# Designs tried in a protein design run: designed miniproteins, single chains, continued (6). Part 4

Each design is a single chain, and the fold is of that chain. pLDDT is the mean over its residues in the fold that is shown.

## One batch from the design tools (miniprotein)

Design m20113
Fold by ESMFold2-Fast:
Structure m20113 (fold): chain A 85 residues (1-85)
Amino acid sequence: SAARDEARRWVEETKEDIRRLADRMAAASSPDMGKKILQQRDLSVDQLDRALGDFERNPDDARRGRSALSAGLRAAADAIEAAAA
């Protein structure tokens, strides 16, 4: 469906933005801090993939799937902000 394709596109674009931001921050940081930022990047990307997967596997429960995707987005944003602090 168009909504599914749009959600998938949005997740892929967000993952790319997270990777680019995290890579730049890590390059500007100490080796120890850079490693933590890159580990958080990988966790945030995985969380978004899991949220999208749950959304796609629960089409009969669109409300629950949408909530899982929203939770994954908030978790990713919070984690990147925490790594930046």
Scores: mean pLDDT 71

Design m20114
Fold by ESMFold2-Fast:
Structure m20114 (fold): chain A 55 residues (1-55)
Amino acid sequence: SSMAEAQALLEQAKALQDEAVRLLAQGAPVSEAQPLADQSRELGKQALALGAPLY
């Protein structure tokens, strides 16, 4: 199930990235979009940790 968890985190990360991009496209300040971008990056790191193969 770790792969399903990783996929769910990637989906959420993508949604947050899309929202951050949307805000910037609408002329919102970087300070408003930054928290969403940061959270997206954090979720992406969690997804990688869950879906990373054994080295």
Scores: mean pLDDT 81

Design m20115
Fold by ESMFold2-Fast:
Structure m20115 (fold): chain A 68 residues (1-68)
Amino acid sequence: MRLPISTLSEREKAVLAGIALGLSQRAIGEGMGISPATVSRIKRRVYEKLQLKDDEEAKEFAKENGLL
């Protein structure tokens, strides 16, 4: 079962919101002051926690949980 959005840290929520807005890992990293490689690692952890298959599922999850 997918975990609720409350299991995400503020950093993980910021990465998820950036992905849902269609931002690149580089743009998200620049906005957060972290490397694109760190954004990629956070994205993988978020997708594993929430059992998200792709970026479209991430967008829907973010909208349904008021992250956008």
Scores: mean pLDDT 79

Design m20116
Fold by ESMFold2-Fast:
Parts: C-alpha cells; structure tokens; sequence
Structure m20116 (fold): chain A 87 residues (1-87)
C-alpha cells in the first residue's frame, strides 16, 4: 500500500468512526508501535486534519512525524494498525 492509499483509507475510516472506536484504535496502535496512546491519537488526528486540508499522504505522514517527534516509519505503522482495527 502506498502512503497515499494508506492515508486515504485511514481518512475514510476515521470520518465514519465513533469517538470510542478512534480512542481504542489509537491506544492499541500506540501499544503495538511502542508509543503512548496519546502520541498515537495525536498522529491520527494530525494526519486526518492535514489530509482534509489537501496535503498529500506523503506530506501528511512527514508533518505528523515531525510534530509528534516520531520517525515516518513509526507514523506509517500507527496508521497501518489503526486501519486494521477500524475495518
């Protein structure tokens, strides 16, 4: 899955998810990647808002990584886990 496909899929899933589903997905994604649930939630919220504003999937991942103090690969893994859990 490309960065664009990953971010687009996450955006569509987050748009439809309840607050509780988003919280559980963030907590589990954080746990699997080795970051706090708060950091994972911040990543998911940041990627959603950047993509909504018209940023590409690659740019959304890059900026979320910079803002969260994480690597781009950590951000990609958080997004992959969240997509799996929100299906």
Amino acid sequence: MTDEELVKKLYELLKKASIEQKRRAADEAGRRVGVSGTAARFVLDTVYELYKKGKSGKEAIKEAAKFAGLTEDQVREILRVAVELLK
Scores: mean pLDDT 88

Design m20117
Fold by ESMFold2-Fast:
Structure m20117 (fold): chain A 63 residues (1-63)
Amino acid sequence: KSEALKKAQEAISRGSQLLRQKDYEGAAIAYEEAAKYFEEAGDDRTAAVLRSMAESLRKLAEK
């Protein structure tokens, strides 16, 4: 769905902004949101990459 891709790109932009601010937990949440929208759009590969990035960011946030 075109709307899902648009929301996914918005979530990626938000995640990148939060990552720049070193808000690793916020960035992880944003990338998980983007992954959900990519899955909704049928892009499972990109969704898997984003979920892996979010998991790595959560581990950084715990330290």
Scores: mean pLDDT 83

Design m20118
Fold by ESMFold2-Fast:
Structure m20118 (fold): chain A 60 residues (1-60)
Amino acid sequence: DEAIREGARLAREGIRAYEEGDYKSAVRKLEEARRLLAEGGAELGDGTLKILEEAKRKAE
């Protein structure tokens, strides 16, 4: 499923952005990843969802 593959790629990039302190890019990429994964019937892992929530708090 192309949506799942692209979503997984964006999730990896979003986690990298979070680790680099780019919280706004992390939020954008992780939310897009979540949307694409949902189109394929999947969801971000619980750990990645927590990273998304923390990125949102830090991005303000």
Scores: mean pLDDT 84

Design m20119
Fold by ESMFold2-Fast:
Structure m20119 (fold): chain A 95 residues (1-95)
Amino acid sequence: SAKEEAVREFQRRISKIMLEAKLSYIDMAVMMAEVEELAYALLNPKATEEEVLEAARRFLETAMELMPPEATRELKGLLDELLERMGLPRVEVEL
C-alpha cells in the first residue's frame, strides 16, 4: 500500500542518516527500537492519532539526545514529511 511504501522509504532514509552519524552500537539499537515503535504505530489501523504522535515525539526526543543537531534537524524534516503524507499534524518540539 502507499502507506507501507511511505513508512519503508522513511525507514531507509533514516537508517542512512544514522549510519552517516556514526552512532555507537548501543545508541543505534535505541534509535532502531524507536523507529520500529513509530512504524508499528503508523501501520496499526487501531492506533489513535494521539498514540501515533506520542510515538513520533518519543522518536524525535531520542534523536535529540543521541544524534548530532544537524542530523536531528534532517530527521525532523523527514518525520514532518511522513506525518503530512499520512494526514497527521506535525510534532511541535524545539530543536
Scores: mean pLDDT 85

Design m20120
Fold by ESMFold2-Fast:
Structure m20120 (fold): chain A 58 residues (1-58)
Amino acid sequence: MEEEDRKLLNEAIEKLKRLVEQGASKEDITKLFQEAAKKIKNPELIDELREKVLELLS
């Protein structure tokens, strides 16, 4: 089981929420997503992160 990938996903989500609360630009949010996606090897977890980004930007 890929516990490391789940940990990276959770950390990325927390950072994204913090950036949104701080009024960060869409570009900053996109960069954080790309960095996390490079580290997360499980494509299903990358899809979960993408959905969270879309929710937070709505």
Scores: mean pLDDT 78

Design m20121
Fold by ESMFold2-Fast:
Structure m20121 (fold): chain A 93 residues (1-93)
Amino acid sequence: SEELEREIVEALLRMMVAVVKIYLSRTLPKEEFEEYNRRLDEATARAVEAIRAGDVAAAREALEELRRIAIEGGADAETVQKITDGIAKAFAE
């Protein structure tokens, strides 16, 4: 159960990052997108490690970093907030 719940949270996180990457790839110049893509991958790796370790605090910090990177890149703040809130909810229960 707990292991499956962590796998679901990881999948939701990866789906959110994929959606953000699609948006940024269509709105940013290639060179700027490549920089954001790298930053998103690094933050995602930290979030995944925290989720797998069951470290709620570290996972929240990594999710907040992903949210900031996405918004800085020009992703819709309301959409990103709703998705990250949904992931945080799933992780807290």
Scores: mean pLDDT 80

Design m20122
Fold by ESMFold2-Fast:
Structure m20122 (fold): chain A 71 residues (1-71)
Amino acid sequence: SNKEQAEKYAQEGYEKLMEGKFDEAIELFKKALELDPNNQLAKRQLELAITFFRTNGLEDYAEKVQELLDK
């Protein structure tokens, strides 16, 4: 389902984030919200990604994820 695939992309995005693959992480987060824009689990994972980016001084990446959530 779109819900399950969106949650999978959000999780894979977070895994790429932890590997330092930030551009790949953002693309996966974008795919998650394109499949299921209102998915609460995916949105929660993206909120965790924003916290990670801000904690590590990566504000440009945090803003990119925030923009995806604000749509």
Scores: mean pLDDT 85

Design m20123
Fold by ESMFold2-Fast:
Structure m20123 (fold): chain A 78 residues (1-78)
Amino acid sequence: EEEIKKNEEKLVEFGEKALREAVDKMYQAAKYDENLAKAYFNNVKQLAESLKRLTGPKGKEVADRILKEAEEKINEVK
């Protein structure tokens, strides 16, 4: 169905934007408080899992890539 495909593409675009915003907030939070940064990292993980469930392989690829970036950033925070 054409409508389902169009919604999937929009969900991937929305999900990527939402994930990148969550990663940015996590990184900004890390400058002030490690526990707040960890809370935002949990939000990134939840959004990534939701995107994987709601979208096909392309959404999974985007979610996995951004989640890996977030893991690398949070591990650099003391």
Scores: mean pLDDT 77

Design m20124
Fold by ESMFold2-Fast:
Formats: sequence, C-alpha cells, structure tokens
Structure m20124 (fold): chain A 63 residues (1-63)
Amino acid sequence: MELYSPETISALLYLGMAGLFLKRGDYEGAIEWARKAKELAERAGDEELVERAEELLREAEER
C-alpha cells in the first residue's frame, strides 16, 4: 500500500506498463514489462506483485 522500497515502486510502475500495453493489444510489450515487473517484485519479496505479474504474463501469452 505505501512506498516501502525502490524495487516495490519500480515493480508497480512496470506492472502498470504491462497492463497498459495489454489493454492496447501490444502483447509483446505487455510480456516484456510484466517480466521486468516480476523480477523486481521477486527482489522486493512481494508475493502479491509477483502473482500479479504472472497473471499479466499468462493473459498476454494466451494471445
């Protein structure tokens, strides 16, 4: 909820980018940003963000 670490902030930003690209139909872009978000979320130890990034990856990869 609050800003706790730079990795968490970056993961949220990248996750937002992935979602935006997915919404626009840019599945390759969505995959790239979601992958980066997942890596940063893993470094931050935020399992919820990791799961969200994985959900975006699955959604984009289904296309």
Scores: mean pLDDT 78

Design m20125
Fold by ESMFold2-Fast:
Structure m20125 (fold): chain A 90 residues (1-90)
Amino acid sequence: MKTSQGGGMVANTGSTTVTVTGSLTAKKDQQITVQARSADSGATSAPVTVQAKAGETVTVTLTLTVPAANKNVRIVVTAQSETAQVVTII
């Protein structure tokens, strides 16, 4: 589908795209699942699964959309099933 008009953000009724970048270091070869969530709006990113090697640092970029009406946005990044660094962005 192609749209040439009315696409994009609408003031006070649209949404803001938030990009979250974090680094995760695994202590052993393991699959790590990472997801971002907005604490204020309940918006969530799609989960991203990465294969990490022992001692390797992997950079993960997550994107989520939050309502433009939110005055403050708090983003929580959760890593599942391994010892990883958790990043929180305000």
Scores: mean pLDDT 60

Design m20126
Fold by ESMFold2-Fast:
Structure m20126 (fold): chain A 56 residues (1-56)
Amino acid sequence: SDMEQQIRASELTRERYRADPPSGETSEEKGQATAPYVRFARDEYLRLAGEAPPAA
């Protein structure tokens, strides 16, 4: 189900965050450091839903 896919994507994002937490001294640097986790969650959600993630 859609909810299960969202939960799984969230779990994978949390594990990624624990393994390689975002770092940076400024808010801008920290924002850029967290961007890959947001993209990872989206891409995992799309993968679990049977859709290819966006190429960009």
Scores: mean pLDDT 62

Design m20127
Fold by ESMFold2-Fast:
Structure m20127 (fold): chain A 61 residues (1-61)
Amino acid sequence: DATIAYLDVLKATAGTYSPEELRMLRDYLEELLERYRAEGAPEEVIEAVEEAIKYLEERLA
């Protein structure tokens, strides 16, 4: 849905960010993930956030 679409755009544009910006985005997504888990968000949304975090971590490696 809207969150998944946003995360797809974020991943597509990840290469345009500095390492510091990527770390900040990763931290925000980790906070978002914990909130979504606590709220019982759909599994597809949880998985999309986890994939986005992993993608940003790969860019930082």
Scores: mean pLDDT 80

Design m20128
Fold by ESMFold2-Fast:
Structure m20128 (fold): chain A 63 residues (1-63)
Amino acid sequence: KLEEADKYLEQGEKAFKEGNYKEASTLYRKAADLYEEAGDFVKASEAYRKAGQALIEYIKKKE
């Protein structure tokens, strides 16, 4: 599960770098959910924070 979560986190970082903030937010949230299921609350919290940042960027860019 952690390896899968790490892959989603990496994909989210790539999407964020490309300016695909909505996709990045979705991928970060997926990673966070998987980290939480694995009991890694520190990494889950970090991924949720990154998802929130991506969503804020998406809203700013859309408006």
Scores: mean pLDDT 82

Design m20129
Fold by ESMFold2-Fast:
Structure m20129 (fold): chain A 55 residues (1-55)
Amino acid sequence: GAGLELAVRETGASRERVEEAIRLAREGRYDEAGKVAGVSPRQVRGMLEIAELLA
């Protein structure tokens, strides 16, 4: 959805890496999600919230 596309644009990561990071974040694995997307675990939480809101 639109939230995923916004996250891709803001992080500069590929769509596949952002999708994997969101998946890991849904499991509470924010540190691993941040490493995949190249962002902080705090930013991953924000990305998850936006993805859920704009799904």
Scores: mean pLDDT 74

Design m20130
Fold by ESMFold2-Fast:
Structure m20130 (fold): chain A 87 residues (1-87)
Amino acid sequence: DNATVESTVKELEEEIKKNPNDAQLYTNLGQVYYVAGKYDEAEKYYQKAVELDPSYPVPYNLLSGMYFSLGNLEKAEEYYKLARERS
């Protein structure tokens, strides 16, 4: 439901304004965009989460899964390895 996606994005953006360096919030925002089929936005926010906390394995796993679903097997394997190194 597009209205549910818009509502959830707004709530996460408000939380990010209060906690702008929280990698988990950016990861959650990326997941919402991914489920909505907005892969460029999902990638952007997963990459922001990686930038804020390079030791956090979750956005690497999500990038791996996203690239796998899009048929980019090289990037899927790359991010899978990066996630495993941080687990």
Scores: mean pLDDT 88

Design m20131
Fold by ESMFold2-Fast:
Structure m20131 (fold): chain A 110 residues (1-110)
Amino acid sequence: SPELEEFLEEIEKLLKKTEEKLKKAKSREEALKILQELKLEIIDVYDKFLEKHPELKSFLEKAYEIIDEMLQKVQDAIEVKEASLEEIIELFKKLNEETIEKLKKLVEES
């Protein structure tokens, strides 16, 4: 579906942009701010696609759950585990790859 591929491309662009921002972060506090900004940008993409394609609601809800799980793991690494910036960046990169794979499978199942 062209609409599902467009959604996937938008999310992939945001995740890549955020990885580059995290590489430039100088503190865990700055990394947390970058992650919170990503959360808002993902909600904006979700709302935009839901408004244009209300028939995709079930897909968008499942996609958001996958993304939110990934973002919560990164937030926990920053806030609970007190991970270093290097560890946060490596975790984000790994979870980004896993999340994109899960979203691609969800597109194939839809």
Scores: mean pLDDT 88

Design m20132
Fold by ESMFold2-Fast:
Order: C-alpha cells, then structure tokens, then sequence
Structure m20132 (fold): chain A 84 residues (1-84)
C-alpha cells in the first residue's frame, strides 16, 4: 500500500476549489486508488491518496499533476510518494 501526498498552490481560493473538483473527478477513474482526502486551506490544496500498489500510486500522482497544472491560476505543486 502506498501514499501520495500532493500540495498545490493557486492564485486564488476559487482556483483551489476548482482544482479540488477536477482532481476528485480525475482520480475516481484511476484503478487501485483506495481513498482520497482533500484539505483546502485558502489558495492551497493538499491531496492525500492511498493506493493499492506502486503502479496505482504512480498513476494517481501522474493524473493529479497533469490535472492540477491545467487549472487556471496554478502556481506550484509538490508530490511525495511513500510506501505504507
């Protein structure tokens, strides 16, 4: 089991909210994602994904990074993958 922690910063709280919507939709299509947790703190969005295996974790990270970078008002992203 793997954890993916994604921290993304946006120009506005509205952009962060839109990012959360897009990520929720995108990640539900990734096979092997067990859970997704969102923490919204103003213009900063933290996403915690628990994946069944390494391949699912890497795919979730890829999908999330691609999705977040396409959000208008995207500023920065950090991704960490760890084994649980």
Amino acid sequence: MYEVVITATFESAEAALEAARRIEEALKEVEGVESVEFLLDGNRLTIRVVARDREAAEEAARVAEETLKEVPGFVSIEVEISEL
Scores: mean pLDDT 86

Design m20133
Fold by ESMFold2-Fast:
Structure m20133 (fold): chain A 67 residues (1-67)
Amino acid sequence: LLEEAKELFEKYFEALDNKDLEKAVELRKKLEETASKLSEEEREKFTEYFIKALQESAKKLKEEYLK
């Protein structure tokens, strides 16, 4: 489940880069469903991974769009 969540997360960003919004929405829904099925311990590890990846992306976005 944790590995599936990570894979879905990467595919979600790939879909965004391809500007395939329909696929991105579908992948996000699957990601949320998979994340809700994670154990408490797995959820913590996924959250750590997610925050790390999101912080890197958000730093660039903040400098570019939120001046």
Scores: mean pLDDT 72

Design m20134
Fold by ESMFold2-Fast:
Structure m20134 (fold): chain A 57 residues (1-57)
Amino acid sequence: SASLRELAEGFRRAGERLEEEGRLDLAAYMYQMAGDIYEALGDHERAAEAYARAAAL
């Protein structure tokens, strides 16, 4: 199974692909999931970036 970090990167990459496809609601959801996992890992900088990206959609 993937580590929590790999899971967060997976959600971030899924968000990027969905954003490119114009699926903004689903992209925002994926970015928020990535942010939540980064917060759980103590990676506050990457969490903040993911949340900001979600909020910008």
Scores: mean pLDDT 87

Design m20135
Fold by ESMFold2-Fast:
Structure m20135 (fold): chain A 59 residues (1-59)
Amino acid sequence: MDTGAAAKAAEAAAKKLLEEGIYNPSFEEARRQVEEAAKELGLELSERELEVAAQMASL
């Protein structure tokens, strides 16, 4: 499921934010980290999936 790819990117992004000591990321910071995580994981996410993953990572 494509939703699994978005969730995986969100988890990787959230992990990176925690490693950098960012506990309350803005949506923009979460979006950037999701894009980097997806690229590193070799995942192709649509714009909608990137937005969903960024929302998940910013929670």
Scores: mean pLDDT 76

Design m20136
Fold by ESMFold2-Fast:
Structure m20136 (fold): chain A 80 residues (1-80)
Amino acid sequence: SSPVSRIVGLALALVGALLDGDAEAATEYARALVEEVLSRPNPTEDDLNLLELLAKRAEEAGFEEAARILREALEELRRR
């Protein structure tokens, strides 16, 4: 699968885990999504906007670990 398809798939899986209330799955998908985005040579503004949206959704749902993982990745990317 293309890198874009993988990012989209992981984002959808993370949203599903948040809706299901599965904190462990949400943390795993957040970690996998971050690894995929950070491994790219040129992360796009769309990638950053996606991580921001998912971080807010995780925060609203009370998924502190998933939210932290996503926020830390955003801080790293914005410092590049």
Scores: mean pLDDT 84

Design m20137
Fold by ESMFold2-Fast:
Order: structure tokens, then sequence, then C-alpha cells
Structure m20137 (fold): chain A 94 residues (1-94)
């Protein structure tokens, strides 16, 4: 259901925020990424999937440019991709 997909997406984005905060060596970059993830969560809660997608794209761009441990970067990219899939599912169900 749309409600279950939205909850899964919000939970995934919250877990990603905590992962980035815990595993990023550069606080400024981590703060920018987590701000976009928080805006994506807010947009999903408001049903604004277009706005949520924009924030996920911006978070992805920041991750791509970030000096991160390769394993950490890979895990963040996987989680962002999973969130994008859930967002697409929510858009189809809405």
Amino acid sequence: SLEETRKALIDALKELQEFVKKNSKNKEVADKITKHLQEAIKAVEEGNFEEARKHLIEAGKLVDKAEMDPETKRKVIIQLTAAAILLTAAEIES
C-alpha cells in the first residue's frame, strides 16, 4: 500500500541520515547531505514526491563529490538507490 511504501521510505531515509552522521569524516559535507535527506523526509510526509526526488538527487551529487572511505560511499549509494526505488513505488501507488 502507499502508506506502507511511504513508511518504508521515511524509515530508510532516517537510517541513511544516521549512517552518514556516524560514518562521515567531513562534518560540513555530512551536514549538507543530512539536510537534503531531512528535506526529502519532509517532502514524502507532505506527499510531495517531486520535491523529495530533487533532494535525493542533490544528496547523491554531494556523496559522489565527497571524500569518503570507498566502502562507506558504496553503502550510502546503495541506500540512496533503495530510497529512489521506494520513492518511485510511492509515486506509482499515489
Scores: mean pLDDT 86

Design m20138
Fold by ESMFold2-Fast:
Structure m20138 (fold): chain A 57 residues (1-57)
Amino acid sequence: DLDEEIERRLEAARARIDEAARVMSEHQGIPLEEARERVEKVVATLPDNLRTARALG
């Protein structure tokens, strides 16, 4: 059902955010909590950047 599909996609997105935050924390030497905030901020702006890139394709 649509709701279950949305939940699964949200869980997958959360897992990817957690993984990206862990990688960023290790590579940049910042606390995991700060890495999460930065990744979430980037993800929040991604739709606008991706829309621009897709419009050019």
Scores: mean pLDDT 69

Design m20139
Fold by ESMFold2-Fast:
Structure m20139 (fold): chain A 86 residues (1-86)
Amino acid sequence: DTSAETYLLLGRYYYAQGKYDEAIKWYEKAIELDPNNVEALTLLARAYEKKGDLEKAIEYYQKVIELDPSNEFLKKRLEELKKKLA
């Protein structure tokens, strides 16, 4: 059986190899199974950030903060990324 956790493990494997496009595909499969999975959304944002797709990174970090407003680390990261686009 393939679970969201299995897709996250596959995504992390490709992320560690610097294969961010492959990592994104597996993280997207994880969020298809669990759309509010904070870990999957955070990893997806990080992968887009590594690709230099700052708009997509900001979009997914915003979703994470909406689900977990207490995450001060990601709030700081989001503001840093917004400054790069301004």
Scores: mean pLDDT 85

Design m20140
Fold by ESMFold2-Fast:
Structure m20140 (fold): chain A 68 residues (1-68)
Amino acid sequence: MEYLEKAKEYIEEAQRAVDAGDIEAALTNVKKAREYLKKSREAGADPEEVENLEKKIDEVLQRAAEKL
């Protein structure tokens, strides 16, 4: 499912941005990941897979908050 793959890609980009200290880029990629997760839910993606990706987004946000 294309939307899930894009969401995963943006989550990985957000993680790399946090690791690089670029919090603005991390937050931008998190917003894009959430947009694609919403589209994947509407397209009938596996709820368990969506939930796991939402948890990864939360982990990225927690790491970003530690850098503030």
Scores: mean pLDDT 83

Design m20141
Fold by ESMFold2-Fast:
Structure m20141 (fold): chain A 89 residues (1-89)
Amino acid sequence: MDPMEELKKAEELLKKAEELLKEGKYEEAIKLAKEALKALEKFEELIGGPNDVKLDLPISREELLEKVEKLKKKAEKIIEEAKKKLKEK
């Protein structure tokens, strides 16, 4: 399967998680952000090998890995913010 599909899935999950945070649905936001992290991990496994040229990537592997790192940080931030809201009295 095209590794870019996993990246797109992660981006869509993160957008929905942000919308859920705005709606006050913190538990659902955490769930989707965690699912996005799993999709990003799978993407890294698919492109993390030495054979990136054979994967027909739209940009360099290094650029894709940098994008994945940014998306992972975004997902972690969503999880942290949602958990903080759930713990507030």
Scores: mean pLDDT 76

Design m20142
Fold by ESMFold2-Fast:
Structure m20142 (fold): chain A 70 residues (1-70)
Amino acid sequence: SKEFEEAKKIAEKALEEAEKNAEGNKELLEKIEELKKKLEEAKTVEELKEIALEAGTAEGILLIQRAVGV
């Protein structure tokens, strides 16, 4: 229970930071919204860890795609 709650707070903070960094970028914001939905559905600490990692990874990947797409 405590581990799940702490993991959820970590994932929430990761998504908050990703959302701030994605301001004005629709593609990044869409990915963050997907991750927020996963967060609401998450039932295990493992799922929450994956969401936190994906928040950082999604930002990096989309920034690379955007740079190449210009």
Scores: mean pLDDT 71

Design m20143
Fold by ESMFold2-Fast:
Structure m20143 (fold): chain A 65 residues (1-65)
Amino acid sequence: MLEKEEVEALILMAASALGLKAEVEVEGDTITVTVKGASPEDLEELRKILEKLGKGSGFKIELKE
């Protein structure tokens, strides 16, 4: 349902809201999010947001540290 650009923007906004620096890479239907130096609590919260976005958009979202 969501466009790739919309999903990427939502991921970046979510990371920024958590005070995280995220790198987003899109290839086909796969979106890779890389975050360095995040706390376990912030990573878990981001993961939950990404899980919801993946289910709602149909994209496969991968989180890397």
Scores: mean pLDDT 79

Design m20144
Fold by ESMFold2-Fast:
Order: sequence, then C-alpha cells, then structure tokens
Structure m20144 (fold): chain A 58 residues (1-58)
Amino acid sequence: SAHIEKAQELGKEAGKAKTGEEMKKLGEEVAREYELAGDSGGARTARGMGEKDAEIVA
C-alpha cells in the first residue's frame, strides 16, 4: 500500500539522520504511515525508535 511504501521511505531517511530530533520526527511520520496502513506493530516500533534516540541525544 502507499502508506507502507511511504513508511519505508521515511524509515530510510531516519536511518540517515543522526540527530535525535530528526530521527524523532521521521520516526513519528513512519509510525503514522504504518497506523494508516493498519500495521500497529510497525507503528509502535518506529515511534519507540525515534523517542529513544531523542532521549539519549536531547
């Protein structure tokens, strides 16, 4: 689906982003796209990743 494709693209961008703020924003966008696609597990993982990085480097 288009939402899963967008989540995967945003996930690649998050992997290239080293700042916690960028990873948090991209992780939130990935999570949103996964939720829209009906993948709550993927959404939870993406959001957790961004939040953890923000905690460490904030």
Scores: mean pLDDT 69

Design m20145
Fold by ESMFold2-Fast:
Structure m20145 (fold): chain A 61 residues (1-61)
Amino acid sequence: PFVEVLLPGGRSTLLEVEPGATLAEALAPLLAALGMRLKPEYRDAVVTPEPIDLWAISEPA
């Protein structure tokens, strides 16, 4: 399945994810590219069909 990821600066992208994937697994390459990491409260969260606001759930690494 696909999920929309809202990027810092008002951009968005579609990300293909495995069913039951965690946010940490699905977003790892994107977070690394941006120098960001997930906030601790989202580390074990699973991907849902709702758009993901990457800026809201991440912090500088």
Scores: mean pLDDT 79

Design m20146
Fold by ESMFold2-Fast:
Structure m20146 (fold): chain A 75 residues (1-75)
Amino acid sequence: SLEEERQRLERARQLADEIVDAFKAMHDAIIKLIRKNNPDLDEEELEAYEKKMQETIDRSAERLRAGLPAALERL
């Protein structure tokens, strides 16, 4: 039914959001570890890396949110 389909899509969106949040938390933890272990690190280089990784995460999140509902239906 359309109701069961809507509930599946909502659950898939919630799961996708949780996965994205977990990736963002991991990314933040990695950046903190890099800073802690490299106190003389050039902040401009770190900012460039953070921006590139954030863009990659955002693109991956968009693909995941678009694809996950269909993938879960096939499981």
Scores: mean pLDDT 76

Design m20147
Fold by ESMFold2-Fast:
Structure m20147 (fold): chain A 95 residues (1-95)
Amino acid sequence: MAERIAEAVRKALEALKSPDPLEREAALALVAMIVSILIQEAKRASEEEKPEIAEALREAARLLREGAADPRLSPEARAGLAELARRLEEAVREL
């Protein structure tokens, strides 16, 4: 799970560097969707599944924090990524 999610997040982060505003908007929407799915999975997780899901949430949050610090991205994209990372970090604390 974590590896596939990290791959999807990395591809979306690369798309945020696109010169096309529509591609950037679609990429941010994709990241938001991935974050929403991860938070939903965390809420449904059994006690046995929580460690693996927590690892996936932490890895996704780390990648989003790196994106939020990337000066090649727009200020709006960086702010969006920081907010999404905060939501993942909160979800980990609630596990």
Scores: mean pLDDT 83

Design m20148
Fold by ESMFold2-Fast:
Parts: sequence; C-alpha cells; structure tokens
Structure m20148 (fold): chain A 95 residues (1-95)
Amino acid sequence: LALALAALAAALVALALAAAGRAAEAARAAAVAGGLAARAAEAGEDPLLAAIAGLLAALAGRRAAELATGADAALAVGAAIAGIGAAVEALLAAA
C-alpha cells in the first residue's frame, strides 16, 4: 500500500507541476511517479491503486511532453510509456 500511495502522490505532484507550466519539473516528477507505480505493480500491492497511479503518471508525462522540449520532452514521453506499462502490468496481475 505505501508504495502505491507514494506513486499516486508523486503522480498528483507531477500533474500539479504540469498545470503550473513547470515542464522540466513535471517531466522529472512524472518519471518518478511512473517508476514508483511500476514497483508497486511488481510488489503485488493493491492492483487498482497501482493502475490508477500508473495512469495518472502517464497523463502527467503526456502533459509535461506537451510543454517540454529536447531531453525533458524525451523524459516525459518515457514517463508516459512507463506509466501505461505499470497500469497494464497491475491489471494483468489482478486478472
């Protein structure tokens, strides 16, 4: 539960940073959120919470990619892909 909650909190922070127009910070926060969501999915923690955290991390990564350029845009796209992957893995583990 703690890891999935940490992923959710990180994803919400990333979304808030993206809403504030802080592209580089949003991209980095989204990457952290995606990584935490993947770890929560691997640990077999609450699969719905892990999936939600992964999807929110993916959304934050997408929003950061719209605002960012260069390396930060690449990091944001990577975060979006990782978040989607974590959500899929969590849902497949629940099935």
Scores: mean pLDDT 75

Design m20149
Fold by ESMFold2-Fast:
Structure m20149 (fold): chain A 64 residues (1-64)
Amino acid sequence: MLEEAERLREEGERILEEGKRLIEEASKDKGPGARERLLRGIGLVLRGIGLIFEAELKIKKVEG
């Protein structure tokens, strides 16, 4: 239970960090693939945030 929440948080943080990196790359380069990188990065950030929130809710349910 707690181990599952911890894994979910770690996965969410990893995806969030990856998405942030893609957004930063897209902002700096303005290359032909910049729009795709930006949209992909935004999608990953939202996905990561969602997983982190899900993990936090699971932890709260176990603790309180």
Scores: mean pLDDT 78

Design m20150
Fold by ESMFold2-Fast:
Structure m20150 (fold): chain A 55 residues (1-55)
Amino acid sequence: MSLEELAKLSLVDLVALELPLARMEEAARLRAEKYGLDADELIEILRESVELLLS
């Protein structure tokens, strides 16, 4: 799946793909760029979401 396809997924769907965290962070950065969001904040939310969903 391309980074652009990954960037279109919700955080829950992105985590459900069981990708390496680094790959999910790349998708979150691309999503932030496309939607004018803070990439660092999205990555922090992603890390928290992974921790909560995998706990």
Scores: mean pLDDT 72

